# Designed miniproteins, single chains, continued (4), part 64

Each design is a single chain, and the fold is of that chain. pLDDT is the mean over its residues in the fold that is shown.

## One batch from the design tools (miniprotein)

Design m14351
Fold by ESMFold2-Fast:
Structure m14351 (fold): chain A 64 residues (1-64)
Amino acid sequence: SAIEEAKRLIEEAEEALKKGDLEKAERYLQQASKYAARAIAEGQDASEVAKRIKELTEKVKEKK
């Protein structure tokens, strides 16, 4: 499902961030955001994934 893909991409972004690969983390977060938007369009509750994407995006920007 779109929500499951968003969660998987968030996990990938967290791994990239832990490794210091900020560009990879940003790309995964951009993809996760697209899946979160799709989940919302499908009527799914994506509030937790949207919050996590926002938090991780801010962490990536702070490290640049």
Scores: mean pLDDT 83

Design m14352
Fold by ESMFold2-Fast:
Structure m14352 (fold): chain A 77 residues (1-77)
Amino acid sequence: SLEEEFEELLRRLEELLAQVSDPEVRLEAEILEGLALIYYGVSKLVEDPEERRKLLERAIELLRRAIRLLEEHLARS
């Protein structure tokens, strides 16, 4: 499910954040995480399944962006 995908990505993001000490990179990733959590939270309040799906997809996209940012930083060191 999209909720399971979100939870797996959130766990992966937390694992990557533990490896990054750069405050600017961490802040950018944490801003994206915060936005993702807002979309995820709002998805729990909407009754329409299609609207819920769109909000979850946006949340997942934001987590994927944060993960990519951290992975690219770690690769370039």
Scores: mean pLDDT 89

Design m14353
Fold by ESMFold2-Fast:
Structure m14353 (fold): chain A 63 residues (1-63)
Amino acid sequence: VLEVLAEKGEATVAEIAEATGLSKATVSRTLGALYGKGLVEEVAKGVYKITEKGLEYLKKLKE
């Protein structure tokens, strides 16, 4: 989920579900958890973007 947002910049729940193969319900739940951690933000209704903190988190996961 977070990797898809890093690649696309912005995405809807439907676009993330298609890219990840996850259900929309799973994507929504995951985005809620990531939002609570400050790793994503909602820039418009149903449109999400990765934050700088989210980008740093992804870098740490790859190393």
Scores: mean pLDDT 77

Design m14354
Fold by ESMFold2-Fast:
Structure m14354 (fold): chain A 81 residues (1-81)
Amino acid sequence: MEAIEEALARLEEAVEAAGAAIRAGDWAAARAALGEVVAAARELAELMARASPEERARALARLAELDARLQETGEVARAQY
């Protein structure tokens, strides 16, 4: 489960960075951070496709929390565009 834990940590860091950049109005930093979110999410999805049911359940719980943060970030981005 090392790879999934690493991908989850990377995704969480990228989501936090994207949210901070968008709130600051730094669109260059926001684009870079959102690119990292997409890359980390894709890597995590590939890992989860090969994961055990237990690993997948744990990852899904973390993803539900991160999805809520991503939705909040997307709303701020839309309001500023």
Scores: mean pLDDT 74

Design m14355
Fold by ESMFold2-Fast:
Structure m14355 (fold): chain A 118 residues (1-118)
Amino acid sequence: MIELKESGGGTFPEGSSATLSSKISGDYENVFAVSWEAQKPGEPPQLVAEISLSGMTAYHPRVQGRATISYDKEKKTLYLNLSNLKKEDTATYYSVAVAIIDGKGVTVRGEGVQLTVV
């Protein structure tokens, strides 16, 4: 089973930077892409950024130029750096791993970490 352990949340001033991290453990050998999703109360989850294990990245237009996603293969840790924080960045952020297990696509989501911009 794949496990995601998130950290780096909290309360941050507008205009500052935050780094969210997620440590991936378990059956991570089958993981081919990892991403960050943001969810606000009453709204569906929205993809923020994604990185494949081939190194291809994708970003939501709202964070393009402010976000950097990276994956440290040795530490098995996914990072999201958000710069120039805005009030609208306030959300619960979930790390997501996509894997193929027994020929089936499996999506695993972490428990989430709250980011609040004041």
Scores: mean pLDDT 83

Design m14356
Fold by ESMFold2-Fast:
Structure m14356 (fold): chain A 97 residues (1-97)
Amino acid sequence: SKQLEVEILGAFALMLLSLAKKALDRGDYETAVEIAEQALKVVREFAELSGDKELGEKAIETLQKAIDAARQGNFEEAKKYLDEAGELVAEAVRKAS
């Protein structure tokens, strides 16, 4: 089921975003970036399967901003973008249900 695949990928993306934020909170910045990059791959797959192209593209863009902010040492900005990306993914999952 395409709907089940969207739900699974969405849940996995949300878990990875949460783990990346926790890594930032503990000062494990390299691990946070690696997890966020894995989340980006999952969100791209999620966006292709979801029916909402605009929400998917916005989630990808927002998560890329989180990664860029973290690489620049802007960790509070990175956490904000991780939260925003999570809300976009959750909204897309809700609409797919």
Scores: mean pLDDT 86

Design m14357
Fold by ESMFold2-Fast:
Structure m14357 (fold): chain A 85 residues (1-85)
Amino acid sequence: KQDEITELWKKAQKAWEAKDYETAAKYLEKIIELQKDNPNALDYTQLGVVYAKLGKNETALKYYEKALAVDPDNEVAKANLEKIK
């Protein structure tokens, strides 16, 4: 549901602003699960950034790669991928 995804984005953003990266990751993972049939590069990029903040660079790398699989020209995913390499 569009409304459910919007509410999850708001919750993920609030968790990120509170530096509660574990909670932010949970909400972003739920958004990705709800959008499985229509994957969005932004969702993968945001989850990658959250995992990088948690010190899980290998997990962050996987999500940046997923973002580039959806949108090969995603400059944010490319820039963040280079920071980890």
Scores: mean pLDDT 81

Design m14358
Fold by ESMFold2-Fast:
Structure m14358 (fold): chain A 64 residues (1-64)
Amino acid sequence: DEEKLKELKKKLAKELEKTIEETKDLPPEEALKKLIEVVKKYEEVLSEEGIEAIKKIEELLKKK
């Protein structure tokens, strides 16, 4: 269980780094949208704080 969570966290970190690099030239709103999509794929390894942060960012994107 702990090993699986560690692997998922490593994959999340790599995906986030890749997404940040790929979206550096995009507007912040587009970059955030891409980052949220990646983080949502790994929501099962996120703390309650992480899940709440995602919801907040999603609300901001909806308001545009």
Scores: mean pLDDT 70

Design m14359
Fold by ESMFold2-Fast:
Structure m14359 (fold): chain A 72 residues (1-72)
Amino acid sequence: SEKEELKKELLRKIGEILRLIGEIFDLELELKKVEGKDPKKAEELKKEIERLEKEREELLKEMKEIEEELKK
């Protein structure tokens, strides 16, 4: 069923978003440790966090599209 495949895809994307949230959390903890001590490392961590946040936002958009398709 198309709806069953969409539900599986939705669950896979949820899993990927949860993984990204965990990775962002770990990087934010590392950033707190280097704040005021290593500006270069802090900048690198901020860029990586921004990259993962953008990836998360793209997945959230894809999830919304699947949720809207499931409501049809």
Scores: mean pLDDT 86

Design m14360
Fold by ESMFold2-Fast:
Structure m14360 (fold): chain A 71 residues (1-71)
Amino acid sequence: SAEEAYLEGLKLYREGKLEQAKEYFEKSIELDPDYVEAYANLAVVLYLLGRDEEAQEYIQKALEIKEKLES
């Protein structure tokens, strides 16, 4: 599930395995495109990997999804 992929991503992030955490957050988004927490944490991981422009894109996507779900 999207939630299971997200939780594995969080575990890998805590272990400092940033590239693997990225893959699981991407998997979570593939399974549920509205899973806002996965976009937010993917942005954090991308920023830590020095991929600042991609991180900003995913922050923007997280905000757009959050607005859609809260409206």
Scores: mean pLDDT 84

Design m14361
Fold by ESMFold2-Fast:
Structure m14361 (fold): chain A 61 residues (1-61)
Amino acid sequence: GKLFEEAIELLKEALENSPNREETKKLLLEELEKAKEQAEKANNKEMVEKLEKKIELIEKL
């Protein structure tokens, strides 16, 4: 939902400015992968695509 998407954006911004970037990045990626798997099972292609893009962007940070 919108709240979940907003939370992910805030976490991404926090990660970019975090001194514990590596730890935060790993935890965030684990949560995003779980969310993506749930969205795939729900056949929510829009959410899967958004989560996949966020995973790729965060992984490259």
Scores: mean pLDDT 74

Design m14362
Fold by ESMFold2-Fast:
Structure m14362 (fold): chain A 73 residues (1-73)
Amino acid sequence: HMEFVKELEEWAKRLIELLRKQGAPEDVIKEFEETAKKIIEEMKKKNLSRSEGVARLVAAVLDAVGRWLEEQL
């Protein structure tokens, strides 16, 4: 479980770096970062399963993309 959580942490970190390189708004990046941190922390506390954690991270990515698109309108 903890090894999997570490892999998700690294994945989220890489995604944040990519978003910054591509010029995503800082508020979008910060919101995703905070949401990802909360999800990872809940997984470390065993409040979320692997599947639930992945699903919530995917939802956080979709929310971030949606907000980025909305701010470009």
Scores: mean pLDDT 80

Design m14363
Fold by ESMFold2-Fast:
Structure m14363 (fold): chain A 62 residues (1-62)
Amino acid sequence: MFTSESGRRESRILNAILRAGRPLTARELAELTGLSQSTVSYHLRRLERKGMVRRRGRLYEA
């Protein structure tokens, strides 16, 4: 359940949202981070549960 790679992916996703300065879709985040859309969606769900990201329909913001 603990992998350093998972934490790095979460940080990359958060940095992409912060750098964009606007709400982004999982697809846009996948394109910006170089991760698959399924990987991004998985980590976004976790970040949302932690309160680090907010979901508005298909858009995500930090």
Scores: mean pLDDT 78

Design m14364
Fold by ESMFold2-Fast:
Structure m14364 (fold): chain A 60 residues (1-60)
Amino acid sequence: VEELEKEVLELQKKIQETLEKLNDAIFAKDEKKAKELKEELDKLQEEGSKLVEELEKKRS
């Protein structure tokens, strides 16, 4: 398995965990925590988009 693929998998896992925490915070009506988690999620998704694009170019 290539280094880049491992990084994508680890980032995907972190995004998933952050999404679960965000959903929990929304359910608990913790607006401050939900906002912080949403900002973290947006940053992780930006990083993921760049890594996935690089990986797809390598596969194509």
Scores: mean pLDDT 78

Design m14365
Fold by ESMFold2-Fast:
Structure m14365 (fold): chain A 83 residues (1-83)
Amino acid sequence: SLAADEKALFEAMRKLAEELEKSNPELSKKIREYIETSPSAEEALAEILLEKAKYYGKVDVEEVKEFIEKELKKLEELKKKLE
């Protein structure tokens, strides 16, 4: 369902924040804020991509998307194993 897909995307973004906590705590904090304040997972993702571009002085949109997609696939695999 759409709601389940959105929940999975938010969980992937939370995982991204956790992975960045030690190497880039400021970006990690911003990701958590976007998850909490954005009206949708898609809008949170857009904010995260813009913040990453700002941080690295370039648009790394595809890199962030690939990371999030990879985390979403890991979450799907974990859900299947819990069945």
Scores: mean pLDDT 69

Design m14366
Fold by ESMFold2-Fast:
Structure m14366 (fold): chain A 58 residues (1-58)
Amino acid sequence: LSRKGVEYYFKGLKYYEQGKYEEAAKYFEESSRLFEEAGGTEVGEMLKRKSEEYKKLS
C-alpha cells in the first residue's frame, strides 16, 4: 500500500514532461523512499537512479 508513492510518481512524471527536472527529481526521490518503505525495494532502487539522472539534467 504505497498510494502516496504512486501519487508522488505521477507528480514527478508531470514535472518531467514540463521540463522541470529539479521538481521531477524531488518527487521521484520521495516516491522511491515510499516504495522502499512498503517493501518495493526493486522499484525504489529504479526510481532512485532516475532521480539522480534528472538532477544532472537540471
Scores: mean pLDDT 77

Design m14367
Fold by ESMFold2-Fast:
Structure m14367 (fold): chain A 57 residues (1-57)
Amino acid sequence: SMRDELTELLRAERVEEALALVRRDPSLVGILEELSKSSDPTVALYARLILHELRRE
């Protein structure tokens, strides 16, 4: 699923690829918001970072 793909990119710290995926499909922003609350600190950190970057646009 797109959620699993996005989660794995964030866990692998592949931030540029995760950002590109969300820019291509903005419906994934809701998934990023949920991942920002993840119990996995790496996933939560990078989800918040991408949300912050998208807000700058």
Scores: mean pLDDT 84

Design m14368
Fold by ESMFold2-Fast:
Structure m14368 (fold): chain A 84 residues (1-84)
Amino acid sequence: MKKEKEELAEEIRRLAAELEAAEAAGDRAAVAELTRRLAEAMERGAELAAEEAKRAGDEELAARIREAAERARAGVEELVAALE
């Protein structure tokens, strides 16, 4: 679990840096693709956090994390559609 979280955090940092570079370059196709990848990595992070909360006995927190991830996903889909 901890190693997966560390690897995921590194992936998110890498994708964020690439997204910033693509945005500076005006590459809308790269921005759309990187935004989608970032959203996927963040969704994996939210699922890991929800599983940790559930293992700690906090099912309410786990449910809130999943709800927040679903709302964030919908927002990203609208953003990516606007870039295409």
Scores: mean pLDDT 77

Design m14369
Fold by ESMFold2-Fast:
Structure m14369 (fold): chain A 88 residues (1-88)
Amino acid sequence: HMKGLVTVKEISEGKAEIRFLYVNPEYRDEGVGRKLLEEAIKKAKEKGFKEIYVTAFSEDERRLLEELGFEKVGETSTPGAYLYRLKL
């Protein structure tokens, strides 16, 4: 039944990370990933976080994060993986 899952974890005071973003492949074209990210952002803001971080591993993930206002803040040791940040 679950269309997707997102987990927001505090990594330091005022900062959170999205660690588990799962989208059921059956619902790929329904914008589930966008809605999960929007929900995670809302929850982080409600909890008083000032910044939220996400590691993007694909071009589709990078495009979605940029559309939601995230900024690329660094490269990771994994080729094609980038760290993104949104100020809340």
Scores: mean pLDDT 73

Design m14370
Fold by ESMFold2-Fast:
Structure m14370 (fold): chain A 108 residues (1-108)
Amino acid sequence: SLEEARRLAEEAVEVLEKGDSPVNRMVASILLAGALMLAESEDERREILRYVVKQLAEKRLGIKPEEIDKLSDEQIEEVLRYFISGDYEKALELISKATGKSKEELLK
């Protein structure tokens, strides 16, 4: 069910792209939970989480996907938690620390 899991993850990203509201964050959280439940392995779950963080970092903050590749799986989970809670400042701070780049250098 990796294809179905990816579809739900893509829908979660699209919801957050349309607007940062408590309702949209709740809907995205439910979609992401569904995606993770449909994943058949830990590797598939890691792939889904990293995909979502890359998409949100690029589309919401303008951060290049290559910067997100520098993050550990644990850092990816923490960044995703911040995006879902709407705490973009904490997400950017973590990415800055993990990459060794200033916040200004991370933004396009």
Scores: mean pLDDT 84

Design m14371
Fold by ESMFold2-Fast:
Structure m14371 (fold): chain A 80 residues (1-80)
Amino acid sequence: TSILEHLVDALDALRAGDREAALRHLEEALKIAQQAGNEELVKHIEEAIKALRAGDRERALKHLREALGIAYEQSITPVA
């Protein structure tokens, strides 16, 4: 399963109000990002998880969108 799939599923879960599903998908995306060694992607996913646990959906969505952008760019232009 790709990191993009988990981030998209997290976004859909947030839109549906399913906080538990969103957290689960974000945590799976975090594992993949950590294995890839992408510190910027890790940072945005961690901030999305923290915001969501704090009940701040707007900040969670902001960081999730940033993570999606980074992950998408990596999927079309593999780096090194």
Scores: mean pLDDT 81

Design m14373
Fold by ESMFold2-Fast:
Structure m14373 (fold): chain A 98 residues (1-98)
Amino acid sequence: NKEETFKLAEAVLLGIGAAIAAENGDVERTKELLQRMKEAGASDEEIAEAVGAGLGILKNLGVPDEQVRKAAEDIAKVAEELGLENTAKMAREIADSL
């Protein structure tokens, strides 16, 4: 199903963008990107997977654990404000693992 695949690809790119924005300390951009995923019809679970993938990419590229932890903590706070409980939980679990 090509339409579902394109929506998932868009969500993944936005989730990676949210992780990068959070790593740069851009909390407003992080919130904007999470809102865009939600408005595009992505579920909280799909947003959690996309953002988790983004944080994983940062770690694999050698971003220091302290910076990935801070990015995850900022994502968790923004996700809570947006009512994205699964995304907030995933981000906290990643932060606690670092």
Scores: mean pLDDT 83

Design m14374
Fold by ESMFold2-Fast:
Structure m14374 (fold): chain A 70 residues (1-70)
Amino acid sequence: MREEEIERLRREMERLEEETRERVERHLEEAKELIKEGKPYSEVLLQLAEAVDAEVEFRLRVAELERRIA
């Protein structure tokens, strides 16, 4: 029972990782585009902040799931 639940949570974490990776890459690509277009540095920082925030949110969710299976 517990073992099956742990496997399901690990699969959930893998799915969340893929979703987060795509979101982070999207914001990084937008930051690069803003730089190429000569947009204000503040706009670039906003996109970088969103990418970092997505990664932090993912890590916090992983930690929460790990606590549930521990």
Scores: mean pLDDT 80

Design m14375
Fold by ESMFold2-Fast:
Structure m14375 (fold): chain A 58 residues (1-58)
Amino acid sequence: APSRLTEAQEAAMLEAIKAANETFDALSKDESLSDYEKNVLAAETGAAKYRELVAEAA
């Protein structure tokens, strides 16, 4: 099916998911954070990465 996203937006989304997963893995070792806080911080990191990459591609 034809993509509804630009190629740059698709690439940015994949990199954002990667960054979020890497952040979650790093935070999973931190016993001072709750599972909720770990998920929120990972999601925020992914969202920030997506915004940066989309801005660079524009």
Scores: mean pLDDT 77

Design m14376
Fold by ESMFold2-Fast:
Structure m14376 (fold): chain A 65 residues (1-65)
Amino acid sequence: MSKEELFARANELGREARRLIEEGRYEEALKLMEEMVKLLSQVDPVMAKVGEKELEELRKLLEEQ
């Protein structure tokens, strides 16, 4: 898979996760976010750190609810 394909896939996973959050499907959203971070870590460590931060924020919000 090319760098561009990995980036596009990660972006799509992020958008789908956001939609699932709006639908209250939090476990599925977390799964997609974890996959997104794994893909980003293979392509760009800087972007992977951004994704990890978003994943942590999502988990924190769910834990606090």
Scores: mean pLDDT 76

Design m14377
Fold by ESMFold2-Fast:
Structure m14377 (fold): chain A 65 residues (1-65)
Amino acid sequence: MKLSEFFRKEAEEMEKITDLEEQQKRGAELYRRFLEARKKVNEIRAKTPLTEEQMDELEVEIVKE
């Protein structure tokens, strides 16, 4: 799945949340998971050369877990 498609689907799910605080909490948790995923991808990249597209795909896969 493309990174942009993942964000679009997540935005659609957040729009269904009536409580603004719950929506903000969900956004904060997603952001935190992406920061963790980015750290893991950077560790992999330090050992193995990756393209930008491969890094984006790995970030999405880690966040999906």
Scores: mean pLDDT 74

Design m14378
Fold by ESMFold2-Fast:
Structure m14378 (fold): chain A 66 residues (1-66)
Amino acid sequence: SELEEELERVARRFEEAVRAGDRERARELAEEMIELLRRMGASEEEIEQARATMEGALRYYDLPPT
């Protein structure tokens, strides 16, 4: 549960960084989340999916409103 609690904390900080437009901090937090997922026993496929999701979030906030 300690790793789950840490992941939740890092995820909240990632969302804050994305909303603030702090891409450098968001990327650092994304890598921290990936490392936590690996430590929790996530598969390579799960890691790749999580990375793609986080990259998508970063790109979404860079797009002009439609």
Scores: mean pLDDT 77

Design m14379
Fold by ESMFold2-Fast:
Structure m14379 (fold): chain A 92 residues (1-92)
Amino acid sequence: SPEFLKYLGLGQLFKAAKDYEGAAKFYDKAIELAPDFGIAYLNRGKMYFELKKYEEAIKDAQKALELDPDNLYIQKFGTKLIEEAKKKLAEE
């Protein structure tokens, strides 16, 4: 869908501007259009991490790994995101 790619691109643009809440909202729209697309969950989880929403970041990273278990990018960055978010939760 052209709208799906547009929302992924807008999420990336807002992330570059450090508008992590705005970026997460565009990834929400991408997920509405393609709920089985693991990379959109991983990208939203990264935004939640920047917003210090570590439990939400873990849930999104786990969902990305469940949806696309053979994707090496999701395996690498999803597992890293879960590890880093768990460390942040342990520091509180």
Scores: mean pLDDT 90

Design m14380
Fold by ESMFold2-Fast:
Structure m14380 (fold): chain A 63 residues (1-63)
Amino acid sequence: ADEHIAKGEEALAKGDLDTALRHYAEALELDPTNERAKLGVADVLAARGDTDRAAAIRAALAA
């Protein structure tokens, strides 16, 4: 479960947005409720310039 999130975070840190999104998508296929993977998708969207959707995802995950 955590392996795909870790690989997604590593890819995002390197600027490999396509690889990061793939790993976060695989994490969500295993656990659709995984908040860390959803936050990772938001981080990819922000890096792509879709800051409004990224903010919406982050707001939905905030307690």
Scores: mean pLDDT 79

Design m14381
Fold by ESMFold2-Fast:
Structure m14381 (fold): chain A 57 residues (1-57)
Amino acid sequence: MTYSIAYSLDDSVTPTEEQQRIKDAAIEAVREGIEQGLSSEEVGLRAQEAIERVREE
């Protein structure tokens, strides 16, 4: 069992579809960067670029 101190998918305000897209894009960019063996700094840049791409959708 994980910590039961306000930890849930509803911890934050109910995410809208737009917020979910931004979050998902950032997570995927981080995963891809790590799998490619990029540095933490490069992974961060990839996440920022993914967020910007989704925002301009």
Scores: mean pLDDT 68

Design m14382
Fold by ESMFold2-Fast:
Structure m14382 (fold): chain A 79 residues (1-79)
Amino acid sequence: AVAYFNLGNALFSQKRYDEAAEAYRQAIALKPNFAEAHFNLGNALQAQGRYDEAAEAYRQALALSPNDAEILNALGNAL
């Protein structure tokens, strides 16, 4: 899970958002309760202009990590 998450972060920093999203999805497949991977998936989707999908990813992250101000702010920006 962590290896795919780190790969996603590296791809995101290179603005390879589609590949970053896929790496985060792989991290989530291995660890479905990985709140940070759901959050970073939302960030990658938002960077692609996929705001509805980003909002859903942020809601999943928030369900796993309630009251996280960073996730709440990101969700607000995607809506």
Scores: mean pLDDT 84

Design m14383
Fold by ESMFold2-Fast:
Structure m14383 (fold): chain A 58 residues (1-58)
Amino acid sequence: VGEELRKKLLELGVPEEVADAIVEGVERGDTDRAVAALLQVPEDKRAAVAELVNKAAK
């Protein structure tokens, strides 16, 4: 699950460090960490990134 999510985040132009932090938060079930990393994403991309995270966290 993490590899596919990471790849899609990078395709959206999310920086590698931020993408890795989001993936780690999702994989560990650490919602606070995932949300903190998501807030580092530019506002214009945040909605698309949130959708990907929500799908991966199922």
Scores: mean pLDDT 76

Design m14384
Fold by ESMFold2-Fast:
Structure m14384 (fold): chain A 67 residues (1-67)
Amino acid sequence: STNPYLEKAEEALLEGRYEEAVEYLKKALDIDPSLAPQGEKFAEFLRAIGRDDLAEELLEYIRKKKE
C-alpha cells in the first residue's frame, strides 16, 4: 500500500465516519499533493450524500495545496 492516511480515509468512508475520512484525506494530501484529483472526486461523493459542508472544507484544503 502506498499511503497509510489514504487507506484510513477509505476505511472511515466505508464506515460512514465522513468527518474522520476528510481529516485522513487532508493528511494524505499533506504527504502527496498529487492526490488532489482523487480528493476532488471524494468531495463529489460527499456532495452526493448531502455533506456539502465537508465537501466545501475538503475542496478549500485542496485549493490551498494547489496555491
Scores: mean pLDDT 83

Design m14385
Fold by ESMFold2-Fast:
Structure m14385 (fold): chain A 66 residues (1-66)
Amino acid sequence: ARARLAALLDSDGDGYATEGELRTFVLYLNTTDSPGLADLKAYADRDGDGRISEAELEVLRAEFMK
């Protein structure tokens, strides 16, 4: 899941995501229920409440931003 998430967010090939890419992806996961993204949503949804919060977005920033 982490490697797949990094590949989807890393549009410039440097191994890191931009702020805009992270926010857009989190918005997409929160507004769409796609079985193809279930593993990525589970990875981002750290507390298991079915929604990606601002606190979880901060964790993703720490993982994928410089």
Scores: mean pLDDT 68

Design m14386
Fold by ESMFold2-Fast:
Structure m14386 (fold): chain A 60 residues (1-60)
Amino acid sequence: AAQDAANVAAIKTFNETYEKTRKELLEAGVPEEEADRIAFEIATQKAKSVYNQALADAAA
């Protein structure tokens, strides 16, 4: 289903964005707990955008 492909893309984007953002924040000296929270928020927003885009692309 198109939703399955969109969900896979969103999960991949979440994991990649979360790991990258968290690492960058930790390297910048942000405390681990705060870095985790910020990375989660950014990754969630990006994953949602990718989900919507992938769903539209899968319909083409």
Scores: mean pLDDT 82

Design m14387
Fold by ESMFold2-Fast:
Structure m14387 (fold): chain A 70 residues (1-70)
Amino acid sequence: SIDEAVDKYLKEIGKTELTREEATELIVEYTGLSEETARAIVDIVSDGKETLTKEQLKEAIKLAKLMKGL
């Protein structure tokens, strides 16, 4: 699941949050969406914060997959 994949990824890299840039790059790699579209998703989900929590990252990836039709 997306939830398990995100939990595992963050644990492996030793972080609890990602920057907006890191989250954007991850969404592009995971879904194949354009950087512009991925940034828009991150901007919506981050609610004006510089970092995304684990929960926000999960929601961003779910939204990105829905938009991609995955």
Scores: mean pLDDT 81

Design m14388
Fold by ESMFold2-Fast:
Structure m14388 (fold): chain A 57 residues (1-57)
Amino acid sequence: TLDEILLAIARKELEEAGADEEEIERVLKQVRTLLSQGRYEEAGRLVREAAERQLAK
């Protein structure tokens, strides 16, 4: 499904930013909830903000 593709892209983005598995699973759980509600813009923003926090280490 589209949601599965978006979750796979989000995982890759977080991995490339240096997030550990615990943080990735935490963020993806929130993303999955937003996607189930049709809140695609908020889901994208959440992933971006999480990746930016990792890069700011």
Scores: mean pLDDT 83

